# Designs tried in a protein design run: designed miniproteins, single chains, continued (4). Part 20

Each design is a single chain, and the fold is of that chain. pLDDT is the mean over its residues in the fold that is shown.

## One batch from the design tools (miniprotein)

Design m12669
Fold by ESMFold2-Fast:
Structure m12669 (fold): chain A 147 residues (1-147)
Amino acid sequence: NLNALKAKQEQQQQRRQQANQQIKQLTEEYQKKVEELKKKLDEALRNGDVDAAKEHLGNLLMLTNETLSQLYNMAQQAIDEGDYDIAILYLEEAIRVLEETIKILEEILKRTTDPELQKMIEAAIEELKEQIKTLEELIKKLKEKQK
């Protein structure tokens, strides 16, 4: 029946639009805070202030973890509701956040000569890359449930 199909399509489109709006808001807030922290990191590195660089790096990693936690909570809610396609949108955005953070960390790593800071950054990059693998496996499982 055309009316039943139309109602399902409209509900799915509405939920997808809402998810995209939530992603946009969260991503815009994340990018703004990242730019502020990147500026502070750039200043600390230019001044040779390793302690300030470590503090701002720690704040960047904390911000990234807070953003990821929000995306994971939204993905889990969608999974619990059986909206696997919506859950995949949140998890794909989480991978994007992780990839952007890794890129920033790789840029910082190239500009630092402090051995302790280098080890801290290398460990963070490895941990974030492992998180991406875990999310890719979860997305694959969710896509299989949609079939």
Scores: mean pLDDT 88

Design m12670
Fold by ESMFold2-Fast:
Structure m12670 (fold): chain A 79 residues (1-79)
Amino acid sequence: DELKKLLEELEKKLKELEEERERIVEETDELDKELEELLAQPVVDEERVRELLARIAEHVGRLVLIEIEKKEIEKLKKE
């Protein structure tokens, strides 16, 4: 029954990571759209562009970490 409890905890973590991934993807899509609109302006706000790019980079980094964590958890579930 300890193995069953561990499996349930791993499944819960996978669901939480997938939910976080979905939120980050949605937020990144919104940031990409804002960046596109900003770059289409006749006078570009370079400071805002830098802020958006930094936030996008943070989101991409987190997505990579989520994928690594998901793979590790899935490996543990198979064992």
Scores: mean pLDDT 81

Design m12671
Fold by ESMFold2-Fast:
Structure m12671 (fold): chain A 91 residues (1-91)
Amino acid sequence: KIAEARELVERALAEPDAEAARRLLEEALRLAREAMAEARRNQDQAAIDEVLALRPLLQRAAARWALLAREALPPELREELDAAEAWLAAA
């Protein structure tokens, strides 16, 4: 899941189509959240650290998507990023 989330966020950073980039980012956020919950249940510090390393990539992908779409970050995506920040802080 962590490797898949990283692949998806890297693809989102390279994706020229705004809609495709948004879908890749949304899936990466979902997988990152699932991976963090799994790592915390298993008390796997290495996995927690690996998910935390995704945060700057997720933030960059969100900012890039907003530029491609020529729109402000949607409330739903902003809430997902805020939630990611919160569950990362809880690690």
Scores: mean pLDDT 74

Design m12672
Fold by ESMFold2-Fast:
Structure m12672 (fold): chain A 87 residues (1-87)
Amino acid sequence: SSAAFSQISALASEIAALTAEADPAKAPEVLRLLEQALGHYLAGDRAAAVRAFEEAGRLATEAAAKSDPEKAKRVRELAQEAIRLVE
């Protein structure tokens, strides 16, 4: 649904923003994976979207954990919520 896509897109944007703040060097790779996840979701490939969100969440959490454990926790929660909404 349009509402679900808006929510998933907002979660992806926040993950990207937190990654850019925590580790700017990792932000482009995380953004690429999040864009791939959204593309897979729009194509109806939920399994591919979940895998892309899992990989983006893993990298973003690792990047955030190096500077701020609270940001790492927030990124992990955002990624888990995005995966839940995709499934």
Scores: mean pLDDT 88

Design m12673
Fold by ESMFold2-Fast:
Structure m12673 (fold): chain A 92 residues (1-92)
Amino acid sequence: MIRSSARVEVRRADGRTLRVEKEGINVSTEDMGKEVAKELERAGEPEAARFVEALGKAAEDQFKRTNENSHVSATVTTADGTEIRGEAKIEK
């Protein structure tokens, strides 16, 4: 069975944090990234939503290329001091 997950943490300069994570069995990391992105958009974080979608797709593309467990993570700091940390994983 394949386990896929995508998660993101958004830390605002004022100390507020938002964490969203989705995981599933026999699903793609691209789909998990899209589910996390929906919750981020509802929370008013569209930039973080696009970021996690990109990570989910990257992890899925790596898994399809290698057929091995795949993990992609990245951090972005925006001009307003917001830190966005995301990761996507797929394991068989």
Scores: mean pLDDT 84

Design m12674
Fold by ESMFold2-Fast:
Structure m12674 (fold): chain A 90 residues (1-90)
Amino acid sequence: FTVPEGSAMLVGESLEKARELHRQGKTPEGEELTLKVWTTMDKEGAEKLAEEIKKALESEGVKATVEVTIVSPEELSALLEKLIAEYKAE
């Protein structure tokens, strides 16, 4: 698996919590979610991505802290494979 340059990935405990709450027909209530984002974008693109993600979550009524880390495409691919393995183990 290879991701193109400029790609981004959402990873974190918050994603699993959101998935579980959705399965139960619930929404996060009064909790601030922490999302970790790994991206191959440059600094300016990463900052814009973090702001867009935060705004999207706020439009859904969710307060979130977005942590952005700039990584290589190979590192992003490894993180995506880990997420896919966790999803498959479900």
Scores: mean pLDDT 61

Design m12675
Fold by ESMFold2-Fast:
Structure m12675 (fold): chain A 67 residues (1-67)
Amino acid sequence: SPEELAAKAAEAALAGDSGKAARLGGEAHQVGGTPEQVARWAAEAARKRGASDEEADRAGTAANVGA
């Protein structure tokens, strides 16, 4: 699902792999997520993992670059 791909993009971003995060965000868009939805889902996934607001915002941005 696009939400699952966005969550994987968040994991990649939190691990410091912005290129992988962008690629997974692009895949989330291709399977039906808008760039805005992909960014939101990635940020939510990061927060659920205990990321700070700044880390969650960066994860959303990294995923959105590919979408």
Scores: mean pLDDT 84

Design m12676
Fold by ESMFold2-Fast:
Parts: sequence; structure tokens; C-alpha cells
Structure m12676 (fold): chain A 78 residues (1-78)
Amino acid sequence: SLEEAKEEALKVLEEMKKKLKELKEKSTDPLHQEALDQAIKILDAIAKRIEQSEDVEEVKRMLELAKRETEALIEYLK
């Protein structure tokens, strides 16, 4: 259902945000810290959009995009 899709998506986004915050705390590079901070802000914006969405397919697409971009950033910062 739409409600279940939103709950699952918001949980995944929160877990991704926690991971980015951990990486930011461990980073000694100010540019990496800024990139991580910006990514966290983008995830917050996506979460608000998901909360307001009335389309389950939109929720799923936004979550998948957020996951892909977050994973790419984490891989880049290794």
C-alpha cells in the first residue's frame, strides 16, 4: 500500500542519513564533510517529498534514486 511504501522508504532514508552522518564525523577532509552534509540535506528534502506523495510508484522511484546516489557517494569517498 501507499502507507507501507512510505513507511519503508522513510526508514531506509533515515538509515542512509545515519550512515552519511557517521562518515562525516570520521572525515578529516573539509570538502568530503561538505559533500556529505549536502547529501544529508538532499535526503531530508526527499523524505519530505515522500511524506507528501500520493503515488506509490513515485515513492519507489524516489527511494531508488536516493539509494543509488547515496551508494555512489559512499563508494567515491572510499
Scores: mean pLDDT 86

Design m12677
Fold by ESMFold2-Fast:
Structure m12677 (fold): chain A 74 residues (1-74)
Amino acid sequence: SREEADRLVEQAFQAMLQSKLEEARKLLDEALSLDPNHSRALTLYGTVLLMYDFTSRNNRLEASKLFLEAQKLE
């Protein structure tokens, strides 16, 4: 549900602040499985990918797609 997705996104944000990037990614995967159009989850997922390796072309392209999809939902 959307309420469950919101809670998972909050937990993912806290994990990201603690540099627990793999935990944050797993929480975001679960949030997006419940609500694929969750704009905050898409934005946070893109940020986590860039925190893994911002020099990776694949990570930058994937993050750009996630940010664009989140922007379309506003």
Scores: mean pLDDT 82

Design m12678
Fold by ESMFold2-Fast:
Structure m12678 (fold): chain A 101 residues (1-101)
Amino acid sequence: NPDVERLSEALTILEKAINGEEVPSKEELVEALEVLIEMYKDLEVSPKTIELLEKLKELVELSDSEEAAELLREVNEMLRSGKSLDEIIEWLEKKIEELKK
């Protein structure tokens, strides 16, 4: 099933970036996040989760590959430490604003 294969590949790319095993290209990270966003949209996941992923994708598009991998690790650590989705979204918005200057 191509959709299951694409999702598995997307998750593998994101996990490799988070674990520091490989620095995927910015383009690969953006594509992986797009696959995840579409999947979560179809599953009717919380609008806040979709917003977080869309903001993360925007920030990754503004970053180089190493910066993008580090951003994924930082977001993962914030989620693991129990930060709210609203706090993470606010942090992502601030980073986007700083990079657009």
Scores: mean pLDDT 76

Design m12679
Fold by ESMFold2-Fast:
Structure m12679 (fold): chain A 60 residues (1-60)
Amino acid sequence: MNLNMTDDQNEIADLMSDPSDDNIARITALMDRLGYSDAMKQAAIGTMTNNIVDVVRAIQ
């Protein structure tokens, strides 16, 4: 998968590093504009939300 070609793809990577409701909404809109499927958008959101769960588990 070649993700290193556009500013939009770099923005998706940056948004995924800081999961928040605003960033989830922004990444969803950006991925839709870039023509990603609903399945790919759900996978990206799932990765972002799973990172929050892993952080919570690590600090317990």
Scores: mean pLDDT 65

Design m12680
Fold by ESMFold2-Fast:
Structure m12680 (fold): chain A 90 residues (1-90)
Amino acid sequence: KEELEKEIEKLEERLEKLKEEAKRILEESEDKEKILRAIALLLRIIGLEIDLELAKKAIEEGKYEEAKKIIEEIKEELELLEEELEELKE
């Protein structure tokens, strides 16, 4: 229970950092392809933020296995997004 809440806090911190970096690319880039990729990353980050809220709701409802599954899926997608963002930075 408490461990799942702690995992959610860590994921929220990672998503916030990733969102700030993607937003910076969007604001500072003059390359259309980089801008479009940054927008696509931001949309996927928003999707993961929604998934985190669903995980929190599952915990509140006592659905710990459901929350655990959502958290694991978020971790996997977030790792891929972090890698894609680093490639976008060159």
Scores: mean pLDDT 83

Design m12681
Fold by ESMFold2-Fast:
Structure m12681 (fold): chain A 96 residues (1-96)
Amino acid sequence: MEEILKKAEELIELLRRLAAESTDPFLRRELELTVRDLEDMIERLKAGELSDMQLLLQTMSVVAGALVAERRDPRARPALEKAIELNELALEYIKS
């Protein structure tokens, strides 16, 4: 769990930086929505309100959002890589 929270927080920082630097209003909106989804996921996970399936589906959704962002701006590649790592950590967590 701690590794998932840390990776999600690192991803939020990266996405916020990309949104602040972006001149593409559609990309900024997508990044801001992904940050909100991640913040909700962290809050619910800390509260014990997130099921294993919900955690998996939410991290998969974050990967999809990051992939769309990378397709619009290659500077989003580190965010995509971190989103994939977050999803892999979620998979390991539900296996344990």
Scores: mean pLDDT 85

Design m12682
Fold by ESMFold2-Fast:
Structure m12682 (fold): chain A 89 residues (1-89)
Amino acid sequence: LVEEVLRAVARYYEALLNGDTEAAEEYARRIEELLERLREAGRMPELEAAVERILAELEPLAEELRASPEPPQEKARRLAERVIELLLR
C-alpha cells in the first residue's frame, strides 16, 4: 500500500513534467484513494518514514541546487526528477 502511494506520486509528477494534465488528474485521484485506505489501515507512519528517507536522499542535490545559478523553475524540475527516481526504486 505505501509502495503503491509512492508509485502513484511518482507517476503524477512524471505526468506534470510531460505536460500531461489528463494523466496527472487521474493519478491525483488515485493518490487520494490510496491515502484514504492507508489512513484506514493505520499505516500513515510508514508513509511518513518513507518520505523522510526520500528527503534525506535529496539533501545532497538540494545543497548543489542552492549554490546553482539556475532559475527556480529549473531547480524545481531537477528536484522533481530526482524524487521520481527515488519513488520508483
Scores: mean pLDDT 77

Design m12683
Fold by ESMFold2-Fast:
Structure m12683 (fold): chain A 81 residues (1-81)
Amino acid sequence: EELKKKIEEFKQKMETYKRSYEALKNDAETVKKLAEEARKAGDPRAEHYEEGYKRIQEGMDVAKKNYEFYEKEAKKLEEEL
C-alpha cells in the first residue's frame, strides 16, 4: 500500500516539525524573559536578546508552515483511501 506508506512518511515529518516548533517555543519564552529583564534593568544587552527572540520566532514560523504543509498533504492522501 504505497499511499499508506506515504501518509506515514508525511505524519513523521509533521511530528519532526512539531517537535522543532515546541523546542523553539521553549527557547523563545526563555529569551523573551531575558530581553524583558535586561530592558527593565537598562542593560545594553537587551537589544541582543530581542534580536535572538526575533530569530527564534522566524524559525517557529518556518516549522509551523512546514507542519501545516505536510498536514494538508497527509489529509489529501487519507481522503484518497
Scores: mean pLDDT 86

Design m12684
Fold by ESMFold2-Fast:
Structure m12684 (fold): chain A 77 residues (1-77)
Amino acid sequence: SEEKMRELELAAKKKLVDEFEKILGKKGPPATAPWNEIYRWAMENAKTPEEKLKIREVFLEIMTEYGLEVSKLHLEG
């Protein structure tokens, strides 16, 4: 159902923000923020190529775990 999908997406976003905060040592945006805002915040606050790679890996792992599509990000290449 639509409600179950919203709950699943919010749970995935909460886990994503928590993991990004661990990598960066900084408080992130609320889990109610859009996917692209959460990811952009993390990438903008990453200081090293290693941190940026870790952010990408964690994002892909969480999206896979929750069965969500990477197309949730509207990142311009």
Scores: mean pLDDT 81

Design m12685
Fold by ESMFold2-Fast:
Structure m12685 (fold): chain A 56 residues (1-56)
Amino acid sequence: SPLEEARRATVLGILKAAISFLEELIEKHRDDPERVAQLRKDKEALEKQKAELEAQ
């Protein structure tokens, strides 16, 4: 439906922005391997959510 498409587009935009923000944090904290590992885990979770929405 048009409403579902609009909702999906909005959520995808938010997820893309959040993923980009996490990429910036990974670069900012590149000298902290424990923090980078946690940030990469958070980014992977958002990328999985994005992939699920793109598949639906």
Scores: mean pLDDT 87

Design m12686
Fold by ESMFold2-Fast:
Structure m12686 (fold): chain A 80 residues (1-80)
Amino acid sequence: MEALAERALAALRSLSPEAREALRKAIEEAYRANKDKSDEEIAKAVVEAATAALSKHLSPEDVAVVEAAFRAIAERDLAE
């Protein structure tokens, strides 16, 4: 988990200001569009939107690492 999170943070830190803004907007729009749904559906929509936004700015390998980190966080939250 920690090593995956560190790699994901490094990839996110490498994003340009424009890419970070695009990611933030994608996450907010996905959350807003799905806020009346279940927590599981919201988490899925947010992860999918974030991954799609990142695919324009990061390598496929870095996108996969960030997606895996987001899913691990969501699964941990749901397991509690």
Scores: mean pLDDT 74

Design m12687
Fold by ESMFold2-Fast:
Structure m12687 (fold): chain A 104 residues (1-104)
Amino acid sequence: SNEEKVKIYREYIEELDALNRKLKTASPEEIDEVLKEMEEVVRKILDAAKKYNDKRTAEFAEQALKEIEEIRNSDLSPEEKIKKATEVVKKLQTELFLRIHFYS
C-alpha cells in the first residue's frame, strides 16, 4: 500500500539521520563499521523501493549504495569519508522526503 510505503520511507529517513550522527561522533577506527551500517539501511531502502515499484527511489538507492561502498573501500582520510558519506546519504534522504510529500 502507498500508506505503508510512506511509513517505511519515513522510518528509513530517521535511521539515516541516526547513522549520520553516529558517523560524526565515530572514532577513525569505527568509521568503516558505521559505513557498513549505512549500506545495510540503503539496501533495505532499495528492497522497499523495488517492492513498491518506486523505480526512481530504487535508482537513487542503488547509486547511494555504490558510492558508500566506494567510500568505505577507499584510502580517503576519516574526515573525507565522513564528509562524502554524509553528502550521499543527504541526497537519498531528500529523494525519500520528496516521494513522501509530493508523489505518495
Scores: mean pLDDT 88

Design m12688
Fold by ESMFold2-Fast:
Structure m12688 (fold): chain A 66 residues (1-66)
Amino acid sequence: SVGEEAREIGRRFVSGEMTFAEAARRAAELMRRTGLSAEQLAQEAYKAGASPREAAAVATAALTGL
């Protein structure tokens, strides 16, 4: 699901497994593919079980990846 993909971006960025540049690219791609905004991606990540920190990381990455 979109939420699971967004959560994974946030999780990997927060854990240090993914650079911010890579997270931004992946979040931007997910926005292009789905038509969702950065806020909507963060909401979907949160619904999929992301922590507040992970959801915030997705929103930040998505905003800078555009």
Scores: mean pLDDT 84

Design m12689
Fold by ESMFold2-Fast:
Structure m12689 (fold): chain A 61 residues (1-61)
Amino acid sequence: MDEEVQKLMDEALASVDRAVSLGVDRRDALDGAADWVEEKLTKMGYPEKAKEVRDWLDKLK
């Protein structure tokens, strides 16, 4: 996986942990993180990677 994609994944997972610590439901936090990463990767020109990342995050629910 490209280093840039990996950094986005790490940031997304860190944001999920923070949201859960603030009382957000884990599934809702994962949905928000998945939407954020998918939008970022698509805007950067990696729509295929955006779908792969979305599927991976959905498996964590």
Scores: mean pLDDT 77

Design m12690
Fold by ESMFold2-Fast:
Structure m12690 (fold): chain A 77 residues (1-77)
Amino acid sequence: MSEELRGNLLLISASGEILVMERALPKLSPEQQERVEEIIRELERLIEDFKAGKISVEEFAERMNELSREFERILKA
């Protein structure tokens, strides 16, 4: 019950992060765009793995946070 709700909220959050990254793409350099596109692909794989039951809610949250931090590092470089 609570775990299912938490999982659904994480899926919404991950989808939201993808939208933020996609919206940022036209404003980035070509090199930054390539790196961000790789992060988007990793987030999409992470969503699929979670839906398939291959990873836990906790692992999904941790990996999503790591990808978000990588995106921030790209923007600051």
Scores: mean pLDDT 83

Design m12691
Fold by ESMFold2-Fast:
Structure m12691 (fold): chain A 67 residues (1-67)
Amino acid sequence: EPSKEELLKAMAEQSKKLAEKAKSLGDEDTAKLAQKAADAFEKGDLKSGLQYAEEATRQAEKWADER
């Protein structure tokens, strides 16, 4: 029952938090992708936002596997 606008806002905030955490850990690649996801969700671009969010998740997994 959340509106599309509320979902986009929640996804943008979640992606921003991921970007901030990745940046604090030194994972700059994940931080950049998560920030791009947040920017896309803020613009109402659900497709690009989801694509960047998936890329950020894959990059975060790769970062964890390397350590």
Scores: mean pLDDT 81

Design m12692
Fold by ESMFold2-Fast:
Structure m12692 (fold): chain A 72 residues (1-72)
Amino acid sequence: MEKKIVQLELQKNLLDIAIGAEKFVIDRIRQSRSGPVAENLIQSLEQRIKELEKRKEEITKEIERLKKEYKE
C-alpha cells in the first residue's frame, strides 16, 4: 500500500511538471503573437491543461482514499 501511494505521488509530480510546461508555452505564444491562429492554439493548450488538472485531481483523491484505508 505504501509503495502504491509513492507511485501515485510520483505521477502527480510529473503531471505538475507537464501543466507548468503547457502554461509556459501559452505565455510564450501570448508574448510573441496575437490573432485567431494564436488564440486557437492557446485554447487547445488550455483544454489540455484542464484534462491534466482533472487527472491530477483523480490521483489526489486516490492517494487520500489509500491513506484513509492505511489508518484502519
Scores: mean pLDDT 80

Design m12693
Fold by ESMFold2-Fast:
Structure m12693 (fold): chain A 118 residues (1-118)
Amino acid sequence: SMEEARRRVEELAELLKSPDKEVRIRAAEELGRLLRDPEAEPLVAPVLREATKHPDVSVRMIALRALVESPSPEVRLEGVRLAAERKEPIAEILLSRASRDPDPRVREAALEALRELA
């Protein structure tokens, strides 16, 4: 249910603040999996967008990858824009993949971002 999805997303968002790195990584990965559920997407996407600012680079990379690999083209487009803004080790790889995305808006944004990184 949407109420159960909301509680789960809230629990996972709290686990991202854990002092235990393994707990943070598992929470980020689970949020990425939930992003693939169309009903959970509106609840998960904002949390993953905020997670791209997380102090742990592993959490930021997982969040960024989940957004860029989302089934929603709108979420992938935002992920590409965030990848361009972040100086993350994974950004170039994600942008390169997005340059071949089926959505032309995502492809164009990724190509523009890759030109800015060159």
Scores: mean pLDDT 87

Design m12694
Fold by ESMFold2-Fast:
Structure m12694 (fold): chain A 61 residues (1-61)
Amino acid sequence: SAQELRQGVLDAIESLRRNGQTMTEEMANLLYDQVTKDASPEERAAVKQAFEEQGLKVEEK
């Protein structure tokens, strides 16, 4: 679901931060592509919003 995909990416970002690392926009775009490959437009929008709320820009291909 959109909420599950959104939570998954937020958890990944938080995990990196807790280990003293920062998710780059390159990493965010790779993860966005991977988790949304078979996703609905609504699910893709929710994941994109999750990244953008964290200051990470992702691009539609």
Scores: mean pLDDT 80

Design m12695
Fold by ESMFold2-Fast:
Structure m12695 (fold): chain A 79 residues (1-79)
Amino acid sequence: SEAQKLADEGLEYARKGAENLEDFETYAKKANELLSKAVELAGASEDPQQKRDDYRHAARAAKEFAELEKKAKEKIEEL
């Protein structure tokens, strides 16, 4: 679905941010924007099964992003 594609793209930006700590905030902002759009599209689905699947996919991407953000912030504090 389009929601799942946006969630995957958001997570990809989060991963790029983790590799580029000096620009992490810029990548994290883009990741948040894409994940927010993924949740919005999931909520707009008229198919209850697709809506559930899209929400679960976005939730998983958001969890991985939160873990990446925590690790990135810890590394930035060590610089």
Scores: mean pLDDT 84

Design m12696
Fold by ESMFold2-Fast:
Structure m12696 (fold): chain A 63 residues (1-63)
Amino acid sequence: GSAGGAAAGAGAGDGLALGDDELARKQGYNSAMQAGSEKAAEATLAGKDGKEAQLAGVREANA
């Protein structure tokens, strides 16, 4: 559910903290997430809509 997902989402974000989980040690996986995050951040810095920035990140991560 959306309400439950919001609270759990915060925990998931923290759970994905790079440096503690082996996800951070998995360079390949980390690189893919980094590319998606970078695209979203770049779009945001370019003044794109938040939704468009998120789509850019998702598309890059899924590529």
Scores: mean pLDDT 57

Design m12697
Fold by ESMFold2-Fast:
Structure m12697 (fold): chain A 84 residues (1-84)
Amino acid sequence: SEEEKELAERLAKIEGIDEEAAREIASAVMRLVEENASDEEIAEAVETVIKQIESERGIEISEEAKEKVKEIALEWAREVRKKR
């Protein structure tokens, strides 16, 4: 969706988050928002997806980048909920 693409673009701007990681995270967050998940569930899923990316790609994402991803994802989720 266009909303999912917008989130992926926002996440890709974070230092240490590439376009592939941003797309995977955005897809997971969008699915949870469509399922009416809580902020806590979204934050937990973001952490899980990031750990999966780190494990699969053999990279380490900084704690600062992880925190920024969670903040941006939650802000975006709240924006999308207000429109619906």
Scores: mean pLDDT 84

Design m12698
Fold by ESMFold2-Fast:
Structure m12698 (fold): chain A 73 residues (1-73)
Amino acid sequence: SPELEATKLLFEATALLVEADLVIRLGSEEQKEMAKEVKKLAEEAIEYIRKGDIEKARELVEKAVELEQKLLE
């Protein structure tokens, strides 16, 4: 359902936001710059969830996850 999908995306975006904030505080300079981009994407995803644009929110979460996976490589 759209409500369930929105809830799942909100949980995923919130987790990404918390993880990015930790890296921004404790990571290397290179990790901090990438984590800032993850945080920006997660914050934008939450805004699109609030506006009801679930498709745009999903795209932003997927992009944030891809960057997060590269953060430790």
Scores: mean pLDDT 86

Design m12699
Fold by ESMFold2-Fast:
Structure m12699 (fold): chain A 100 residues (1-100)
Amino acid sequence: MEEASGSAVNPTTGWEITGHSREVNGERHTTIRIRTPDGREFTFEWSDPADEERVAAQVTATLLVGEELPPSVALAILREAIREGLSVEELRERLRAAAA
């Protein structure tokens, strides 16, 4: 069994990100947990490498707006932002609109 873990706290927002990755029966299982200072938690898990882009989009969306968006919505908005060359603030505004 191979295992890796890490955590980081954003000093500006107080948000904590914890990552854990482990191999079980030849499959790598990865969990990302985001904890806010007010005690809310968001958890993202995947074992298929093809899901990494989707999970990265969800983590990014959650960190920017403090809301959990559906995976397909978060990924679509992130891809649009890259195609349109949006700023981080414009991306945040699009994600907030989708979360409302």
Scores: mean pLDDT 74

Design m12700
Fold by ESMFold2-Fast:
Structure m12700 (fold): chain A 78 residues (1-78)
Amino acid sequence: DSFVDAADHIIELLKQGDYEEAAENAEDTAERLESLGTPEHLKAAEYLRQGAEYARQGDGEKAIEYVEKGKKIVEDAS
């Protein structure tokens, strides 16, 4: 799934310390999920937005945790 691939890319950026780019990608992905409007997509978007906030704070560990939570929601919805 393209959203799972997007989450994996964001996690890779976070692991490399590219926090600003990871936050931007997470916010863009959250916006796309929000446009779909299902409860699962909205919940995944909330997790991605939290991940972006942690990334902007320099908390890569928490950012990864929340992006992985969002990824799991879209995987489980498949």
Scores: mean pLDDT 87

Design m12701
Fold by ESMFold2-Fast:
Structure m12701 (fold): chain A 55 residues (1-55)
Amino acid sequence: SEREKKLERIVEGAVKLAEDLGADVGIQYARKEAEELFGEEAAKEVVEKVKELTE
């Protein structure tokens, strides 16, 4: 779905930021972007995914 594609792009961008600037920066980016577009539940979903990929 369009939602799934946009969330996937947020996760990809967050992982890149985490690699460049640290996991906290990537997580903060993912939370903010997902919350603005799809609300708090989407933000929780992408933050969990970014943590899985950047631990």
Scores: mean pLDDT 83

Design m12702
Fold by ESMFold2-Fast:
Structure m12702 (fold): chain A 95 residues (1-95)
Amino acid sequence: DDERAKKLREENIKLQRDVAAAVAEALGSPGVDEIRKAKTEEEAYQLAIDLAVEKGFSREEAERILNAALTAYKQSNGDVEAALAEARRVVEELR
């Protein structure tokens, strides 16, 4: 069912944008609006990683922050505040 595949793709893009935006906000980055305009999951992911690296984190640390936020988002059924709180927790642990 092509409509189901399209909806799932749109939901995955939204999920990745929400998580990436939460990570950017946890980092104090002005890049949140650029992440919200991302057209692909990969674009949103890459923007969040690049912002974390610009803030002085390694790529591995950036991926850890993003994965923690993603896990919290999925476990909370799409709660952006849960993703933000978990991203902030990991950012503080790495600093």
Scores: mean pLDDT 79

Design m12703
Fold by ESMFold2-Fast:
Structure m12703 (fold): chain A 117 residues (1-117)
Amino acid sequence: MEAEDVLAALSALARRLKLEPADEEQVAAVEEALAEAGDRLAAYAAEGRLEEFREEARAAALEAGLSEDLVEEMTALLALTLALAMTRHKLSPEVVLDALLRLYSRRTGRPVEEIIA
């Protein structure tokens, strides 16, 4: 998984959404959604079904209430993660984005301020 593509998408989303602080329970919920989305991506990739994964992730994000123009700024992994977090955990996209920035900051060692710069 190309971390740089995800970081670029997160930076673009941070310019469009007002971030709302996620608590540690919300961060854990988003981490579970990200893990599930990642596992599904890996399964589709192994079967040569990446285009189908992208279509399903986009559809799920739109059904969750994200606008089409906002979804175009996302990778398929992020689109599915937001859809799962919003529908299963009832989180706002602004809270999910804050949680994702914190999770990727922890994973990459880059501060959130550097990611959104």
Scores: mean pLDDT 82

